# Designed miniproteins, single chains, continued (4): the designs that were tried, part 81

Each design is a single chain, and the fold is of that chain. pLDDT is the mean over its residues in the fold that is shown.

## One batch from the design tools (miniprotein)

Design m14984
Fold by ESMFold2-Fast:
Structure m14984 (fold): chain A 79 residues (1-79)
Amino acid sequence: SLEKWKALSPAEREAIRRAALQAGLELRDKYQDMIKKEEYDKLKEELGLDKNTSRKEILEAIAQAVAKKTKEVIEKLLG
């Protein structure tokens, strides 16, 4: 919650931001590696997309998954 966030020190807030950003970057790198290896079918399955999904829609789904992961890590670390 916003109240839990405000109760943290500046150093604790920065540690949470860095942990959340790092988790998002690691997920992004995993999906980018799958794209580099042309593992599009596996990537579509992991993102819950169908076989007819365009490359643009895959990239948008990756961006959404990364944003969701970042938020989940922040919420988990706030308790």
Scores: mean pLDDT 83

Design m14985
Fold by ESMFold2-Fast:
Structure m14985 (fold): chain A 62 residues (1-62)
Amino acid sequence: MSEEERKAIEDALISNGVSRELAREVAESLSKRPEAAKRVLELIKQGKTEEAAKLALSLLGR
């Protein structure tokens, strides 16, 4: 996962009410799961940042 992609995930999570600390943890987890990271990034690219945040959090068991 690129630094730009990681920042996009963190920014999307923070803008949807996720703490900076949790957003970093989610981005780190997704860096180890390329297929899951791609799905989250595709939602962000489509402007569906709330859906992206929900998906990313669900992948951590929340």
Scores: mean pLDDT 81

Design m14986
Fold by ESMFold2-Fast:
Structure m14986 (fold): chain A 56 residues (1-56)
Amino acid sequence: MSLAELIARAKAGDAAARDALLAEARPTAEALSKRFGLKDPDALAQMFVDLDLKYG
């Protein structure tokens, strides 16, 4: 399933789609946390999902 499909399903209230978005965001959040010296990659992954649901 594409990222756009996961975002659409999560916006509709699909908890499994939200969990899949978190799994997709986690590697990027870890890479960015390492690159920018951020303290919490899990919080960054949550932020990415929340931004995708609100603005994606």
Scores: mean pLDDT 76

Design m14987
Fold by ESMFold2-Fast:
Structure m14987 (fold): chain A 77 residues (1-77)
Amino acid sequence: ATPSDAELEAEVHLVAAAVSLTVARIHLEKGDLEGAIESLERAIEHLEKAAEADPSRREELEEEIERLRREIEELRE
């Protein structure tokens, strides 16, 4: 019934990724592309750590990471 330590560690990183995505959205709304990219990169780092903590979600999280990497590439154009 209680989450495992690995599940909790993954959840902490998923929450951190969600916060970083929110910060990236705020930067985009303000026209700060550099700040948006930095926040998206931070979100990717947290998603990678979440996948490391919970390998059962690795495929799902790797797909999300690839989507965010494409978004960063678009912003750098």
Scores: mean pLDDT 85

Design m14988
Fold by ESMFold2-Fast:
Structure m14988 (fold): chain A 60 residues (1-60)
Amino acid sequence: GADELHDEILKLIGQTLALIGEIFEAELQGDAERAAELREKLKELLSQLDELGEKYEEAK
């Protein structure tokens, strides 16, 4: 239901923030390949957040 979708959205937001931190660290270390991999994962998480947000609105 909507409450479960809300909890999953909050979880993904937390994962997104953690991933942004990892990207920043990889770039500071000069690991361009790692930073690129993490940016692709960030795009995937943002896509999942968008989908869950739409499902949350439909569940209301």
Scores: mean pLDDT 81

Design m14989
Fold by ESMFold2-Fast:
Structure m14989 (fold): chain A 69 residues (1-69)
Amino acid sequence: MSKEEKLKEAERLVKEARRLFEEGRYDEALAKLREAEKLYEEVLGKNDLSLADIGVEILKVAVAKVFPT
C-alpha cells in the first residue's frame, strides 16, 4: 500500500469512527481511530501533529464511553 493510500484509508477510518461515535458505538469508534493512528504513524512518523489530533479524538470517545452525555 502506498503512503497516499494509507493516508486516504486513515481519513476514511476517522470519518467512520465519527459516525460510530454519533451512533453511540464507542468501542467500534475507538477501534477505527486506533487503526487510523497506526496508519498516520507509519506514514508521517511518531511526532507528527496528525497523531496528536487522533489522540485527542481517541480521548474524546473514551471519555464519552465512560460519561455518555
Scores: mean pLDDT 76

Design m14990
Fold by ESMFold2-Fast:
Structure m14990 (fold): chain A 64 residues (1-64)
Amino acid sequence: MEGLKKVKEAIIEGLPLFSPEAARRMLEELKKIDPEFAKKAAEYLIKHGSPEQRKIAEEFLKEL
């Protein structure tokens, strides 16, 4: 991938395809690198994820 923006967009769009546990781990790793991007990723999961992924994303946002 040619730029960080495309990589970040691909990660966010791919998150709903992860298991709830894998999505949570991805959010925690993103928080270590870029908390603002992790927030956007969590908000994306709330809109497009499964009910379980939504709960994880909402819990994650409260801990930011």
Scores: mean pLDDT 78

Design m14991
Fold by ESMFold2-Fast:
Structure m14991 (fold): chain A 65 residues (1-65)
Amino acid sequence: MEKAEHVATAARTMRGAGVSPEALARGVKQVAEELGVPAEEAIEAVRRDERLSDEEKEAIVEALR
């Protein structure tokens, strides 16, 4: 399993906890950095996740870029 899948899982977990889109974006960026996942790979994993809203995806993608 690629580490990028862990980034998407962390995003879903944080979303389930009811955090704001900004807090979600910062948390996901931190997880990607701690796991050593390249920004491009993390962005693709987030974009493919159907459970995140467009607003959440945009905030995360911007933070990872």
Scores: mean pLDDT 75

Design m14992
Fold by ESMFold2-Fast:
Structure m14992 (fold): chain A 98 residues (1-98)
Amino acid sequence: AAEEARRLIEEALELVKKAIEEAKNEKLPKEVVIKIVSAQLLMVAADLELETDPERAAESLRAAAELLREAAKLTENEKVKKLLEEAAELAEEAAELL
Protein backbone atom coordinates (compact mmCIF):
# COMPACT_ATOMS: atom_id res chain seq x y z
CA ALA A 1 0.00 0.00 0.00
CA ALA A 2 2.63 2.59 1.02
CA GLU A 3 4.93 1.72 -1.90
CA GLU A 4 2.02 1.89 -4.37
CA ALA A 5 0.90 5.23 -2.91
CA ARG A 6 4.47 6.56 -3.30
CA ARG A 7 4.51 5.46 -6.96
CA LEU A 8 1.22 7.31 -7.61
CA ILE A 9 2.55 10.46 -5.87
CA GLU A 10 5.72 10.34 -8.00
CA GLU A 11 3.64 9.93 -11.19
CA ALA A 12 1.39 12.84 -10.17
CA LEU A 13 4.44 15.06 -9.54
CA GLU A 14 5.83 14.18 -13.01
CA LEU A 15 2.52 15.19 -14.63
CA VAL A 16 2.54 18.52 -12.77
CA LYS A 17 6.12 19.15 -13.98
CA LYS A 18 5.00 18.45 -17.58
CA ALA A 19 2.07 20.86 -17.17
CA ILE A 20 4.45 23.62 -16.01
CA GLU A 21 6.88 22.90 -18.89
CA GLU A 22 4.07 23.09 -21.49
CA ALA A 23 2.92 26.42 -20.03
CA LYS A 24 6.43 27.90 -19.59
CA ASN A 25 6.15 30.06 -22.74
CA GLU A 26 2.62 31.22 -21.82
CA LYS A 27 1.74 33.60 -19.02
CA LEU A 28 -0.55 31.65 -16.71
CA PRO A 29 -2.86 33.62 -14.38
CA LYS A 30 -1.14 33.99 -10.98
CA GLU A 31 -4.02 32.13 -9.27
CA VAL A 32 -3.38 29.05 -11.46
CA VAL A 33 0.37 29.11 -10.72
CA ILE A 34 -0.23 29.49 -6.97
CA LYS A 35 -2.64 26.50 -6.92
CA ILE A 36 -0.21 24.27 -8.88
CA VAL A 37 2.77 25.18 -6.66
CA SER A 38 0.68 24.70 -3.49
CA ALA A 39 -0.44 21.28 -4.74
CA GLN A 40 3.19 20.29 -5.45
CA LEU A 41 4.20 21.24 -1.90
CA LEU A 42 1.32 19.22 -0.42
CA MET A 43 2.26 16.17 -2.51
CA VAL A 44 5.93 16.43 -1.47
CA ALA A 45 4.83 16.72 2.19
CA ALA A 46 2.58 13.65 1.75
CA ASP A 47 5.49 11.61 0.33
CA LEU A 48 7.64 12.54 3.34
CA GLU A 49 4.85 11.64 5.81
CA LEU A 50 3.68 8.50 4.00
CA GLU A 51 5.13 5.95 6.46
CA THR A 52 5.05 8.03 9.67
CA ASP A 53 1.63 9.72 9.38
CA PRO A 54 -0.41 8.11 6.56
CA GLU A 55 -3.63 9.83 7.69
CA ARG A 56 -2.04 13.28 7.36
CA ALA A 57 -0.46 12.21 4.06
CA ALA A 58 -3.92 11.25 2.77
CA GLU A 59 -5.37 14.63 3.84
CA SER A 60 -2.52 16.46 2.06
CA LEU A 61 -3.09 14.42 -1.12
CA ARG A 62 -6.82 15.19 -1.13
CA ALA A 63 -6.08 18.91 -0.64
CA ALA A 64 -3.54 18.75 -3.50
CA ALA A 65 -6.09 17.03 -5.79
CA GLU A 66 -8.65 19.79 -5.10
CA LEU A 67 -6.09 22.53 -5.88
CA LEU A 68 -5.09 20.79 -9.13
CA ARG A 69 -8.75 20.52 -10.21
CA GLU A 70 -9.33 24.18 -9.40
CA ALA A 71 -6.23 25.12 -11.44
CA ALA A 72 -7.48 22.96 -14.34
CA LYS A 73 -10.82 24.85 -14.34
CA LEU A 74 -8.98 28.21 -14.56
CA THR A 75 -6.81 27.34 -17.60
CA GLU A 76 -7.92 27.21 -21.25
CA ASN A 77 -4.81 25.24 -22.29
CA GLU A 78 -6.23 21.76 -22.96
CA LYS A 79 -2.90 19.93 -22.54
CA VAL A 80 -2.17 21.62 -19.19
CA LYS A 81 -5.78 21.01 -18.09
CA LYS A 82 -5.54 17.28 -18.92
CA LEU A 83 -2.21 16.88 -17.09
CA LEU A 84 -3.56 18.63 -13.97
CA GLU A 85 -6.77 16.56 -13.95
CA GLU A 86 -4.80 13.31 -14.37
CA ALA A 87 -2.42 14.33 -11.56
CA ALA A 88 -5.43 15.06 -9.31
CA GLU A 89 -6.85 11.56 -9.99
CA LEU A 90 -3.51 9.94 -9.11
CA ALA A 91 -3.27 11.99 -5.89
CA GLU A 92 -6.78 10.89 -4.84
CA GLU A 93 -5.99 7.24 -5.68
CA ALA A 94 -2.84 7.47 -3.54
CA ALA A 95 -4.90 8.90 -0.65
CA GLU A 96 -7.38 5.97 -0.86
CA LEU A 97 -4.48 3.50 -0.43
CA LEU A 98 -3.59 5.08 2.95
Scores: mean pLDDT 84

Design m14993
Fold by ESMFold2-Fast:
Structure m14993 (fold): chain A 55 residues (1-55)
Amino acid sequence: SEELLELAKKIFEALGLPIPKSGEEARKLGREHSEAIEEAVRSNEELAKLALEAS
């Protein structure tokens, strides 16, 4: 969905990772960096707030 892609772009930008251009690329990059993304979301209050806003 577009909302999930926009959330992914914000998370990836905050982590300094390559910004995904599509939902497919977001899924691919999410798999490649899944542990780093999960750790950052759990440890970073700002990223957790972004996830809540998208829910």
Scores: mean pLDDT 71

Design m14994
Fold by ESMFold2-Fast:
Parts: sequence; C-alpha cells; structure tokens
Structure m14994 (fold): chain A 62 residues (1-62)
Amino acid sequence: SEEERAARLIAAANIAYMASDFDPEGALKTLEHLLEEARSLGLEDVARYIEEMIKKVKEKMK
C-alpha cells in the first residue's frame, strides 16, 4: 500500500540520517536515492521530509 511504501522510505531515511554522524557522504548518497524514489512514487510529503534531512546533513559537513 502507499502507506507501507511511505513508512518504509521514512524509516530508511531516518536510518541514513543516524548513519550521517559516521559517514555523511554515504548518508547523502542514500538520502538522494530515497528522494528520487519518493518523487517517482508521487509521495510529496515524504520527498519534502527527505529534502530537509539532506539539508541537515550538508550543514553538518560545513
């Protein structure tokens, strides 16, 4: 279902964000892949959530 797909993407994004403390480059690649998947599925709220996580990881790398 759409709800199950959204929940899976959010969970994966959260795991990637936690991993960004150890591997920010790898976390960004994972989040960018998940963002593309969310956009292809039309999950606009999930896509926005992942975009904010990407911004936070990039700020941590400065």
Scores: mean pLDDT 86

Design m14995
Fold by ESMFold2-Fast:
Structure m14995 (fold): chain A 57 residues (1-57)
Amino acid sequence: AAPVSMDDIEALLKEIAKLTNPEELRKLMERVGELVSKSIQEAYEYAKEQLEKLKKI
């Protein structure tokens, strides 16, 4: 598997934006930004988990 990049995180945030309201998206983006400063991998995993929770199917 290729290493996680910022483009991968942006793709997840774009999908999350379709499934949630702007206020929740803003909070999610703030937390992802905090995680990016520590680990891109952790930020990706968090965003992916949030996307999966928002997906009903």
Scores: mean pLDDT 78

Design m14996
Fold by ESMFold2-Fast:
Structure m14996 (fold): chain A 53 residues (1-53)
Amino acid sequence: MKDAENAKKNGDKSLIEQLQNTSFVNLLRRENPELLDKIEELIKEAKKNGLKE
């Protein structure tokens, strides 16, 4: 139940922290809303896997 290919533990945690930052999310939403949507799905999967901290 752990897919390293989906999101690495270290990389996933750093990515989640940056995405939690309002400034970063707002910038991404403005530049590439489609990319933000994909990243949000990735975070959703990571949270389901137990990376919701």
Scores: mean pLDDT 62

Design m14997
Fold by ESMFold2-Fast:
Structure m14997 (fold): chain A 82 residues (1-82)
Amino acid sequence: MAALEAQKAALEAEVAAREAEIRALYETDPVAAVERMIAAMREIAERVKELEPERAAEVDALLARIDAHREEALARARAAAA
């Protein structure tokens, strides 16, 4: 199980790196940053489901919530860009 723990740690590090990248992008292009964040969340969610299949329903519920709030998040980002 050490390999699985290493993969989870690597995923956590990748999440932190992507968050920092998206935060920096938000300062120059808020719309692109929100779109990048949504895409990154979906990619990470799929890998979490592969590593922890027992959490698939929880992850799917989170993705559905992200989808429901996508237009609102993009509208806020566009307002921030104006």
Scores: mean pLDDT 76

Design m14998
Fold by ESMFold2-Fast:
Structure m14998 (fold): chain A 68 residues (1-68)
Amino acid sequence: DPLELFEKAYEALKQGKPEEAIRYIKEALDVNPNDKELIKRIKYIVENSKYLTEEQKKEVLAYIDSKE
């Protein structure tokens, strides 16, 4: 369930585990790569996160771009 994976990613961010969060985000995108609503939510969270470095934000956005 990509929504459950996204929930796990959000919890990982809250726990200060950005590497785990990125893994869950990538897994959610792999399960449902054409979910435009999921992609929008991920982009919003990534762009507004205080827990991700600029390199980590770029990694997630590049992964999304590779699926589109």
Scores: mean pLDDT 78

Design m14999
Fold by ESMFold2-Fast:
Formats: C-alpha cells, structure tokens, sequence
Structure m14999 (fold): chain A 66 residues (1-66)
C-alpha cells in the first residue's frame, strides 16, 4: 500500500539512505497521489538536501489540496 511505501521511505531516511528513501516516497505517491504525509516527507527531505522552495512548490501545492 501507499502507507507501507511511505513507512519504508521514513525508515530509509532515518538510516541516511536518502536516494532509496526518495524512491519509496515516489512509489507511495504513484499508488496514492493524494497521500498528504508523503508530500510533506518528500518536501522536507529534498529541502534538507539543498533543493530550493521553487523546486518543491508542486509538492506543497499537492499537500495543501488535501
């Protein structure tokens, strides 16, 4: 389920496996594009890696829609 992929992404991020974490979050959103917590987690992870606010604006817009 989307929640299972989200949980895997969170655990991988805690382990510092950021690329693997991003892949799990993408899989979660593929199954449930309205899963708000995954948009937030992905945004926060990308921002921590130096992405700009502009780069993550779509993720924030998707989360706010929910």
Amino acid sequence: SAEEYHQKGVELAKQGKLEEAIRQFVKALRLDPDYAETYRALRDLLLSQGASEADVADLEAKEERL
Scores: mean pLDDT 75

Design m15000
Fold by ESMFold2-Fast:
Structure m15000 (fold): chain A 59 residues (1-59)
Amino acid sequence: MIKDSDEFHERVKELLETKSLEEAIKEFVKLAEEANVEVPKDEKEQKKLLEEIKKLLES
């Protein structure tokens, strides 16, 4: 469990609002690695994970 989850969520939301999907994926991977979140190395799986997070942020 990440103690700074609020900051992580805020940064991901900003990426989705201000950047293209491709740029958001690259920045998301960087943020996830900094937060010690396991992220797949496959670009297709990274895109799927970002779409899932986007859906959660919209709810």
Scores: mean pLDDT 70

Design m15001
Fold by ESMFold2-Fast:
Structure m15001 (fold): chain A 66 residues (1-66)
Amino acid sequence: SAAAEEVLAALRAGDLERALALLLSLGVPEELAERTVRGYAAAIASGDAVATAAAEAELRALVEAA
């Protein structure tokens, strides 16, 4: 999904504000969008590649459901 890749590109660039705005524009509920962005940021901060991959998969599923 092009939308999922745009959100992931923003998150990988560290642009959490843009990622949140994109999720909200897609109709993702605010609480869920905020939790998803925070979860990804935590995964990146942990340095755990498995946690980061899981967070990316969750984000893709969320965007596909929106």
Scores: mean pLDDT 83

Design m15002
Fold by ESMFold2-Fast:
Structure m15002 (fold): chain A 99 residues (1-99)
Amino acid sequence: SSSQYIDQAQSSIRQLRDLGSQSSSPDMRRISQQIVDTLTQALQAAQQNDYVSFSRQVSQTNRLIRQMQDTSQRNGETQQGQQMSDLARQGLTAIRNLV
């Protein structure tokens, strides 16, 4: 149901926010917060049937996930970066089920 996907998206966003806030890297904290913001906007756009804004936020989120992976590799935080990327992708998957 749509309520199940909204709950899954919100859960992934919350977990990403919590994990990101615990990172010792300022860059990782910044990128994770940007992903939280774009996922939140994608969820809102999906619920409003704003497919143009939805597509824009999805593209932005995917770009930020790549930036997160690159940054985590440079900083030696590959495990944390992978966990954050996985949470972001789980959030996107849940949100896509709403459109």
Scores: mean pLDDT 91

Design m15003
Fold by ESMFold2-Fast:
Structure m15003 (fold): chain A 77 residues (1-77)
Amino acid sequence: SEEERKNAEAERLLQEAMRAFKNGDYETAIELARKAAELGSPELRAWALDIIAHAYEKMGKKEEAEKYRQEALRLRA
C-alpha cells in the first residue's frame, strides 16, 4: 500500500539520519529525520523526533532539544 511505501521510506531516511548523527553531521541528521517524520507512522515519527532532539542537544540548542523530546514523549503516551 501507499502507507507501507511511505513507512519503508521513512525507515530508510531514519537509518540515514542515524548515520549522519554518528558522523557528527547533526544538521543533516535533523533534515533527514524531519523528512521521515512527515512520511511515517506515529512510531517512526517518535523515532525521528528523538533523533532531532539528540542532534539539537549535540549542537548546544537545549531549548529546541527539549521541545522535540516532549513531542516524542507525547506520541508514545
Scores: mean pLDDT 87

Design m15004
Fold by ESMFold2-Fast:
Structure m15004 (fold): chain A 60 residues (1-60)
Amino acid sequence: SSAQEEEKKRVLEGLKKAEEHLSKEQYEEIKKKVMELIEKGEFREAGEVADRLGVQYLTR
């Protein structure tokens, strides 16, 4: 599969970048929510959650 695998990779890369800029607690919260969605096969929703939470913490 193409689109779903690429989206999953983008989500995982987003988490790696977020880890560099977030506290341990903030990162764990985001990771937990994102991993739950990935386990359910909801890769697009996982990406949206990661973006919303990551952007919220990175933009202040």
Scores: mean pLDDT 70

Design m15005
Fold by ESMFold2-Fast:
Structure m15005 (fold): chain A 58 residues (1-58)
Amino acid sequence: GMVGEAPAPAPDQPGRDALIRLAREKGVDVSEIEGLAGPEAFRAAMEALGLTEVVFRD
């Protein structure tokens, strides 16, 4: 529709929930990761999955 196309807020951690779910599927305890703030949760999830090298291009 013409009306109501409000812009979505800028994502600070767009992949955070996906990374947390992937870590959980690999048997990692993500309970504390889920309770962390966005950037800490993202980093903890990546470390748990061993993906830190993948994001080096940042």
Scores: mean pLDDT 61

Design m15006
Fold by ESMFold2-Fast:
Formats: sequence, C-alpha cells, structure tokens
Structure m15006 (fold): chain A 70 residues (1-70)
Amino acid sequence: AEELLDEASEYITKAEEALEKGDLEKAEEYVEKAEELIREAEKAGADPEQVKALREEVERLRKEIEELKK
C-alpha cells in the first residue's frame, strides 16, 4: 500500500516538472496516474493521512493545469 503512495509521489514530481516545461498533456497524464495510484493505495489500506496529503497535492496540480488551459 505505502509503495503505491511512493509511486504516486513520483508521478506528482513528474507532473510538476512537465508543468515547468509547459507540457500540459504530460502534466495531465502524470496527475491522472498519481490519482489512480492514490485510489489503489486507499483500497489497499494505506495511511489515510498520507492519502489525504497526496490528494491535496494532486488537486493543487489539477487546478494549475486547468488555469493554464483556459
């Protein structure tokens, strides 16, 4: 379960790097992958506080991507 959260964190970092480069498609792809991993980690019984923290990071990135797409 925690390994899935570690992978989600890696994809969050990749999404931030893609945003820095202006690659919105890659940023969206990485955010979606992170969200999937967070959902699987939650189903597997990962720490709810860690799940919450990573979901907040994903939500922040989604808002940034959507603002840049407008």
Scores: mean pLDDT 82

Design m15007
Fold by ESMFold2-Fast:
Structure m15007 (fold): chain A 88 residues (1-88)
Amino acid sequence: SSQQQAYRDTIISSIDNFIANIDNYSTAQRQQRIISLAAAVAQLARNAGDDAAVAQAQAIRDQARNTVLSTTQARQRANQLRSIAQAI
């Protein structure tokens, strides 16, 4: 639907904004933002009935909860979430 496309585009824009500003965040802020973005992508996937995409986004969320991410790793996870969102 047009609403689902708008929601997806909003999430992708949020990810792009995070990546653009990644060096302005502390390690803790990067962790919390990846967790939030992963939750948003998982919700987008649930709305689309894409169980594989839900599982991928949840795996990124759970890893971010339990692992200190370097800036490079946070950027990698954000790009992975962007790819998942674009495929929905």
Scores: mean pLDDT 90

Design m15008
Fold by ESMFold2-Fast:
Structure m15008 (fold): chain A 67 residues (1-67)
Amino acid sequence: SLDDVIQQLLQLSQQLSQALENNDVQSAKQIIDQIKQKAKQLKDMGKTDLAESIEKTLDAILKQIDK
């Protein structure tokens, strides 16, 4: 369901925040890949604007991680 996807995104966002605070680049990249998969599910559910906003944010984070 949509609520399940949103709840999973919330949990992944918390894990991503923790990985970034710890400078755990490998975990951060893995979590970003998981969030991207959830963003695709949001597009399939018709939440295109939300999914694109998430993808844009993740791309910005990836650029900062890779420096």
Scores: mean pLDDT 84

Design m15009
Fold by ESMFold2-Fast:
Structure m15009 (fold): chain A 58 residues (1-58)
Amino acid sequence: SEEEERRRRLAEEHRQRAQEKVGEANKLLREGGKQEDIDAKIEEAKRHLEEAARLERE
């Protein structure tokens, strides 16, 4: 259904956003950023992955 297709697309977008946040965290790590800022990016990535999993479970 269109609803299932929309949910799958949203889940994929959330997975892509999670990868972007992991990339940002890795950049901060390489540049000697604060651990607090790195942890915040990892938490954002986890939230996106949790939302993707929720959307895929319905």
Scores: mean pLDDT 86

Design m15010
Fold by ESMFold2-Fast:
Structure m15010 (fold): chain A 68 residues (1-68)
Amino acid sequence: MSARENLEKALELLESGGDKAEALEYLGNAVRESTDPALKEGAREAGEALVAGDVEKAIELVRKALEA
């Protein structure tokens, strides 16, 4: 699965109110699989926001990364 596909799966889970742990795993996979610094950093910051409990910020960061 590509970095972008992992980000799309994380976004789907976060927007639907799905499992946050599963969304975190997809964000972690996006960080590991991305060689694009902007995508990698966006995925990492989204994961940090989600760990902090800020789901809305995590969604915004994933959307921003996917738009780049």
Scores: mean pLDDT 82

Design m15011
Fold by ESMFold2-Fast:
Structure m15011 (fold): chain A 62 residues (1-62)
Amino acid sequence: MSQEELDRDTVLALSLIFLAIAKKNNDSPEVIKLYEESVKAAEAGDIERARELMKKANELSK
């Protein structure tokens, strides 16, 4: 398994976990949308984009 594959799976898992938490906590639609976009980016293999979107969502959710 390559480092890129491991990083993708890790970022995807984290994005899904944060998305689930955001939905459970009724976070703003903007925060939920950023986590959803992060999941999509990770699924597409765009790890940098996924991390950036997750960071933005985390900053907004506090």
Scores: mean pLDDT 78

Design m15012
Fold by ESMFold2-Fast:
Structure m15012 (fold): chain A 61 residues (1-61)
Amino acid sequence: MDEAIRRGLEVAAEVLGYLKDTIEKAKQGDEEAKKELEKRIETIRKSAQTGKEASRELAAQ
């Protein structure tokens, strides 16, 4: 089994668990948790856009 894949799955499971807790807190009206979710959504959106641009630059090279 690939050790890198194993570590990736462990990190993904930990992040998923953390996100679940944050979502529950935001649902209960925790302003801090709500702001954290908004920041993560923006980071994901920005990363997706940067990824598309990076792919375009790589294709141009």
Scores: mean pLDDT 66

Design m15013
Fold by ESMFold2-Fast:
Structure m15013 (fold): chain A 78 residues (1-78)
Amino acid sequence: MIEKYKERVEKLKKEADEAIAAGDRQRLWDVNVEATLLIIELTAALNDPSLTPEQKEEFEKLRDEVAEIANRLDAALA
């Protein structure tokens, strides 16, 4: 399942870069909402006690990547 989250993070990165370049405030807000929802989903996944230490580390890295994207979007919205 982790590969699906990696795909979503890569898509989110591209969407964030495009929204920032366009300076479209509505698009920035929409992508920021997607980033927030993905952080919630990744945090929920990290609460699964069946995760191996390797899987937990991968999910934590993905969550950190999404948090960085959200920070960039927040800066663009300020």
Scores: mean pLDDT 84

Design m15014
Fold by ESMFold2-Fast:
Parts: structure tokens; sequence; C-alpha cells
Structure m15014 (fold): chain A 56 residues (1-56)
């Protein structure tokens, strides 16, 4: 996952927390709803991998 994709995924999650719908956020970013879901899944996987790889 690239740094740009990680930033976009975080922006999507932050917007969802503010009460925006996935469709509104995807439209604002110029991507499909499916792509927005993939970015969120990628961020969740990165967070899980970070815990597994950085846990001592």
Amino acid sequence: MTIEELIKAKMILDALKQGYSLEEVARDLGISVERAKELIDGLKRAQKAGKEYKAK
C-alpha cells in the first residue's frame, strides 16, 4: 500500500466519522464506492500488519 493510498483511506475514515456517506466521500475524491471500500480494507490490513510486525 502506498503512502498516498494510506492518506486517502484515512481521509475516507475521517469523513465517515463526520457523518458523510461512502458515496459522498468517493464522489469528492473522484473514485468509485468500490475503490473507497478497497482503500479502507487496505488501511485496516496495514494497521493489523503494523501490530503483528511491530509487536515485540
Scores: mean pLDDT 74

Design m15015
Fold by ESMFold2-Fast:
Structure m15015 (fold): chain A 70 residues (1-70)
Amino acid sequence: AEKYVELGKKLFDEGKYEEAVEYFQKAIEIDPNYYQAYIFLAELLRYLKKFEEAEEYLKKAYELNPDMGE
């Protein structure tokens, strides 16, 4: 899962937003409990002004890890 998150971040930095979304989604498909992938996808969706979709992914991240890193 981490490999796909790193690729997604790189694609975002290169302005390849659609590909970045795909890679964060792949990370979630491989590890549905990888809450950080939901956070990164939500951040990217907010950047793309898809606020409703971003909120749904953030809710999922908070369900998986309310303490956010512990």
Scores: mean pLDDT 76

Design m15016
Fold by ESMFold2-Fast:
Structure m15016 (fold): chain A 71 residues (1-71)
Amino acid sequence: MRERAEELARKIVEGMEASEEQKELALEALRAVIAGDLERAAELLKRASGVSEEEAREAARRAAEMIEKAL
């Protein structure tokens, strides 16, 4: 269920040692993953962490796999 995935995303972000702004971007990226928009998720992750587009896309793909397995 999307609601359960949203709750999981919030818990992950709350456990992060990061600024509130970075946590908000990470939460938006995870919401994009839950919605199936991996391209948007990668763009948000790139903005949050300053990683390359390739690394951001890989991270979004891994996040999608983890969320799917957790549900």
Scores: mean pLDDT 73

Design m15017
Fold by ESMFold2-Fast:
Structure m15017 (fold): chain A 106 residues (1-106)
Amino acid sequence: AEAAAREAAEGAKAAAEAAEAAAKKGTAAGGAAAGVAAVGAATSGYLGARAAGNEEAAEEAGKRAAEEANKAGLGAVKGGEEGAKEGAEGAKEAAEAAEEGARAAA
């Protein structure tokens, strides 16, 4: 369980890094891709926290995932770079929370 939780948290971090890289491109297409990646990262963080059996971390990560999904939707409507940056930052926070949950399960 611990190893699986760590692997999920690592995946969330990788997805968050990809979201930041896409947001850095500053294009509309890059912004949309960053938003999608951010939602993926947040979801992975939630699943990692759940696998670790950390109920508080799972609830927090789940809430972050919902927030990032809403931001990604709004970013698509607004078009852009700002929505992508916010999504990438939220995904990074969710990934960090998942990593803390996995570490606590050790």
Scores: mean pLDDT 60

Design m15018
Fold by ESMFold2-Fast:
Structure m15018 (fold): chain A 91 residues (1-91)
Amino acid sequence: KEEIIKLLNEAIEAVQARRFDEAISIVQKILELAKKRGDEEIQQAAEDVLHGLRVLKRVAEEHPEDQAAIDRLRAGVIARLKGLIELVKKS
């Protein structure tokens, strides 16, 4: 439980620092831990965050001038990561 929360906070920091590959790697580790625990709700939420991170990385690389889109996607990913922290705390 505490390990997943630590990883989620590290993923938020990586997203804020625009280290998207690191954030993707961290969320993949969270997904593996959720699968090992058999926690389907955390697994689904982690998969949704991973999808959002991949979209964010692609937009940031392909359209770096579209700051409005990047900011919106980044805020969405961070909000989902924070929501996943709350979900893990309740489990």
Scores: mean pLDDT 84

Design m15019
Fold by ESMFold2-Fast:
Structure m15019 (fold): chain A 101 residues (1-101)
Amino acid sequence: NILKGVQYRSDKDYDKAIKLYEEAIKKNPNDYIAWTLLGEVLEKQGKYEEAAEYYEKAIKLNPNDSFAWENLADVYEKLGKKEKAEEYRKKAEEIRKKAKE
């Protein structure tokens, strides 16, 4: 299953991914994709508050990234903040609708 192949399975895989994305951010601090991917790795480690901070940095750099808004919503849902999660999901939907119009 190709989708399962993208999942990190060990601490070593997470460490490698974190280092890769941190190096990308050091070279280009405006790389919103690297911020989003770093947040995703932290979310997979269960570090939801840290993941939210990095997704918020990605959104600040690119407010039109619907993927980052969805990931932020997922993290807030896991933190039990349902109202914030719904707000951020609506933002992701608005961005996707504009891209299709």
Scores: mean pLDDT 79

Design m15021
Fold by ESMFold2-Fast:
Structure m15021 (fold): chain A 69 residues (1-69)
Amino acid sequence: TTPLSTRRETIGGIPVALVYDHDSNEVLAAAITDDPEAARKALEEAGFEVISVVPLDDGRYLVLARKKA
């Protein structure tokens, strides 16, 4: 099983969950927000690549990003 750890952080004023893959040293970020463009911009400015934006049924969005190599 791939070892993962998670932390809650704030990136550009946006609360995110960071997922660390200890095997590959990759970092994944997940944010739930009502402004997916602001979240995308903040994550890209922090060195992440946005890989998915998923609309949720409550009017918010799940934004998934991966740290750039």
Scores: mean pLDDT 77

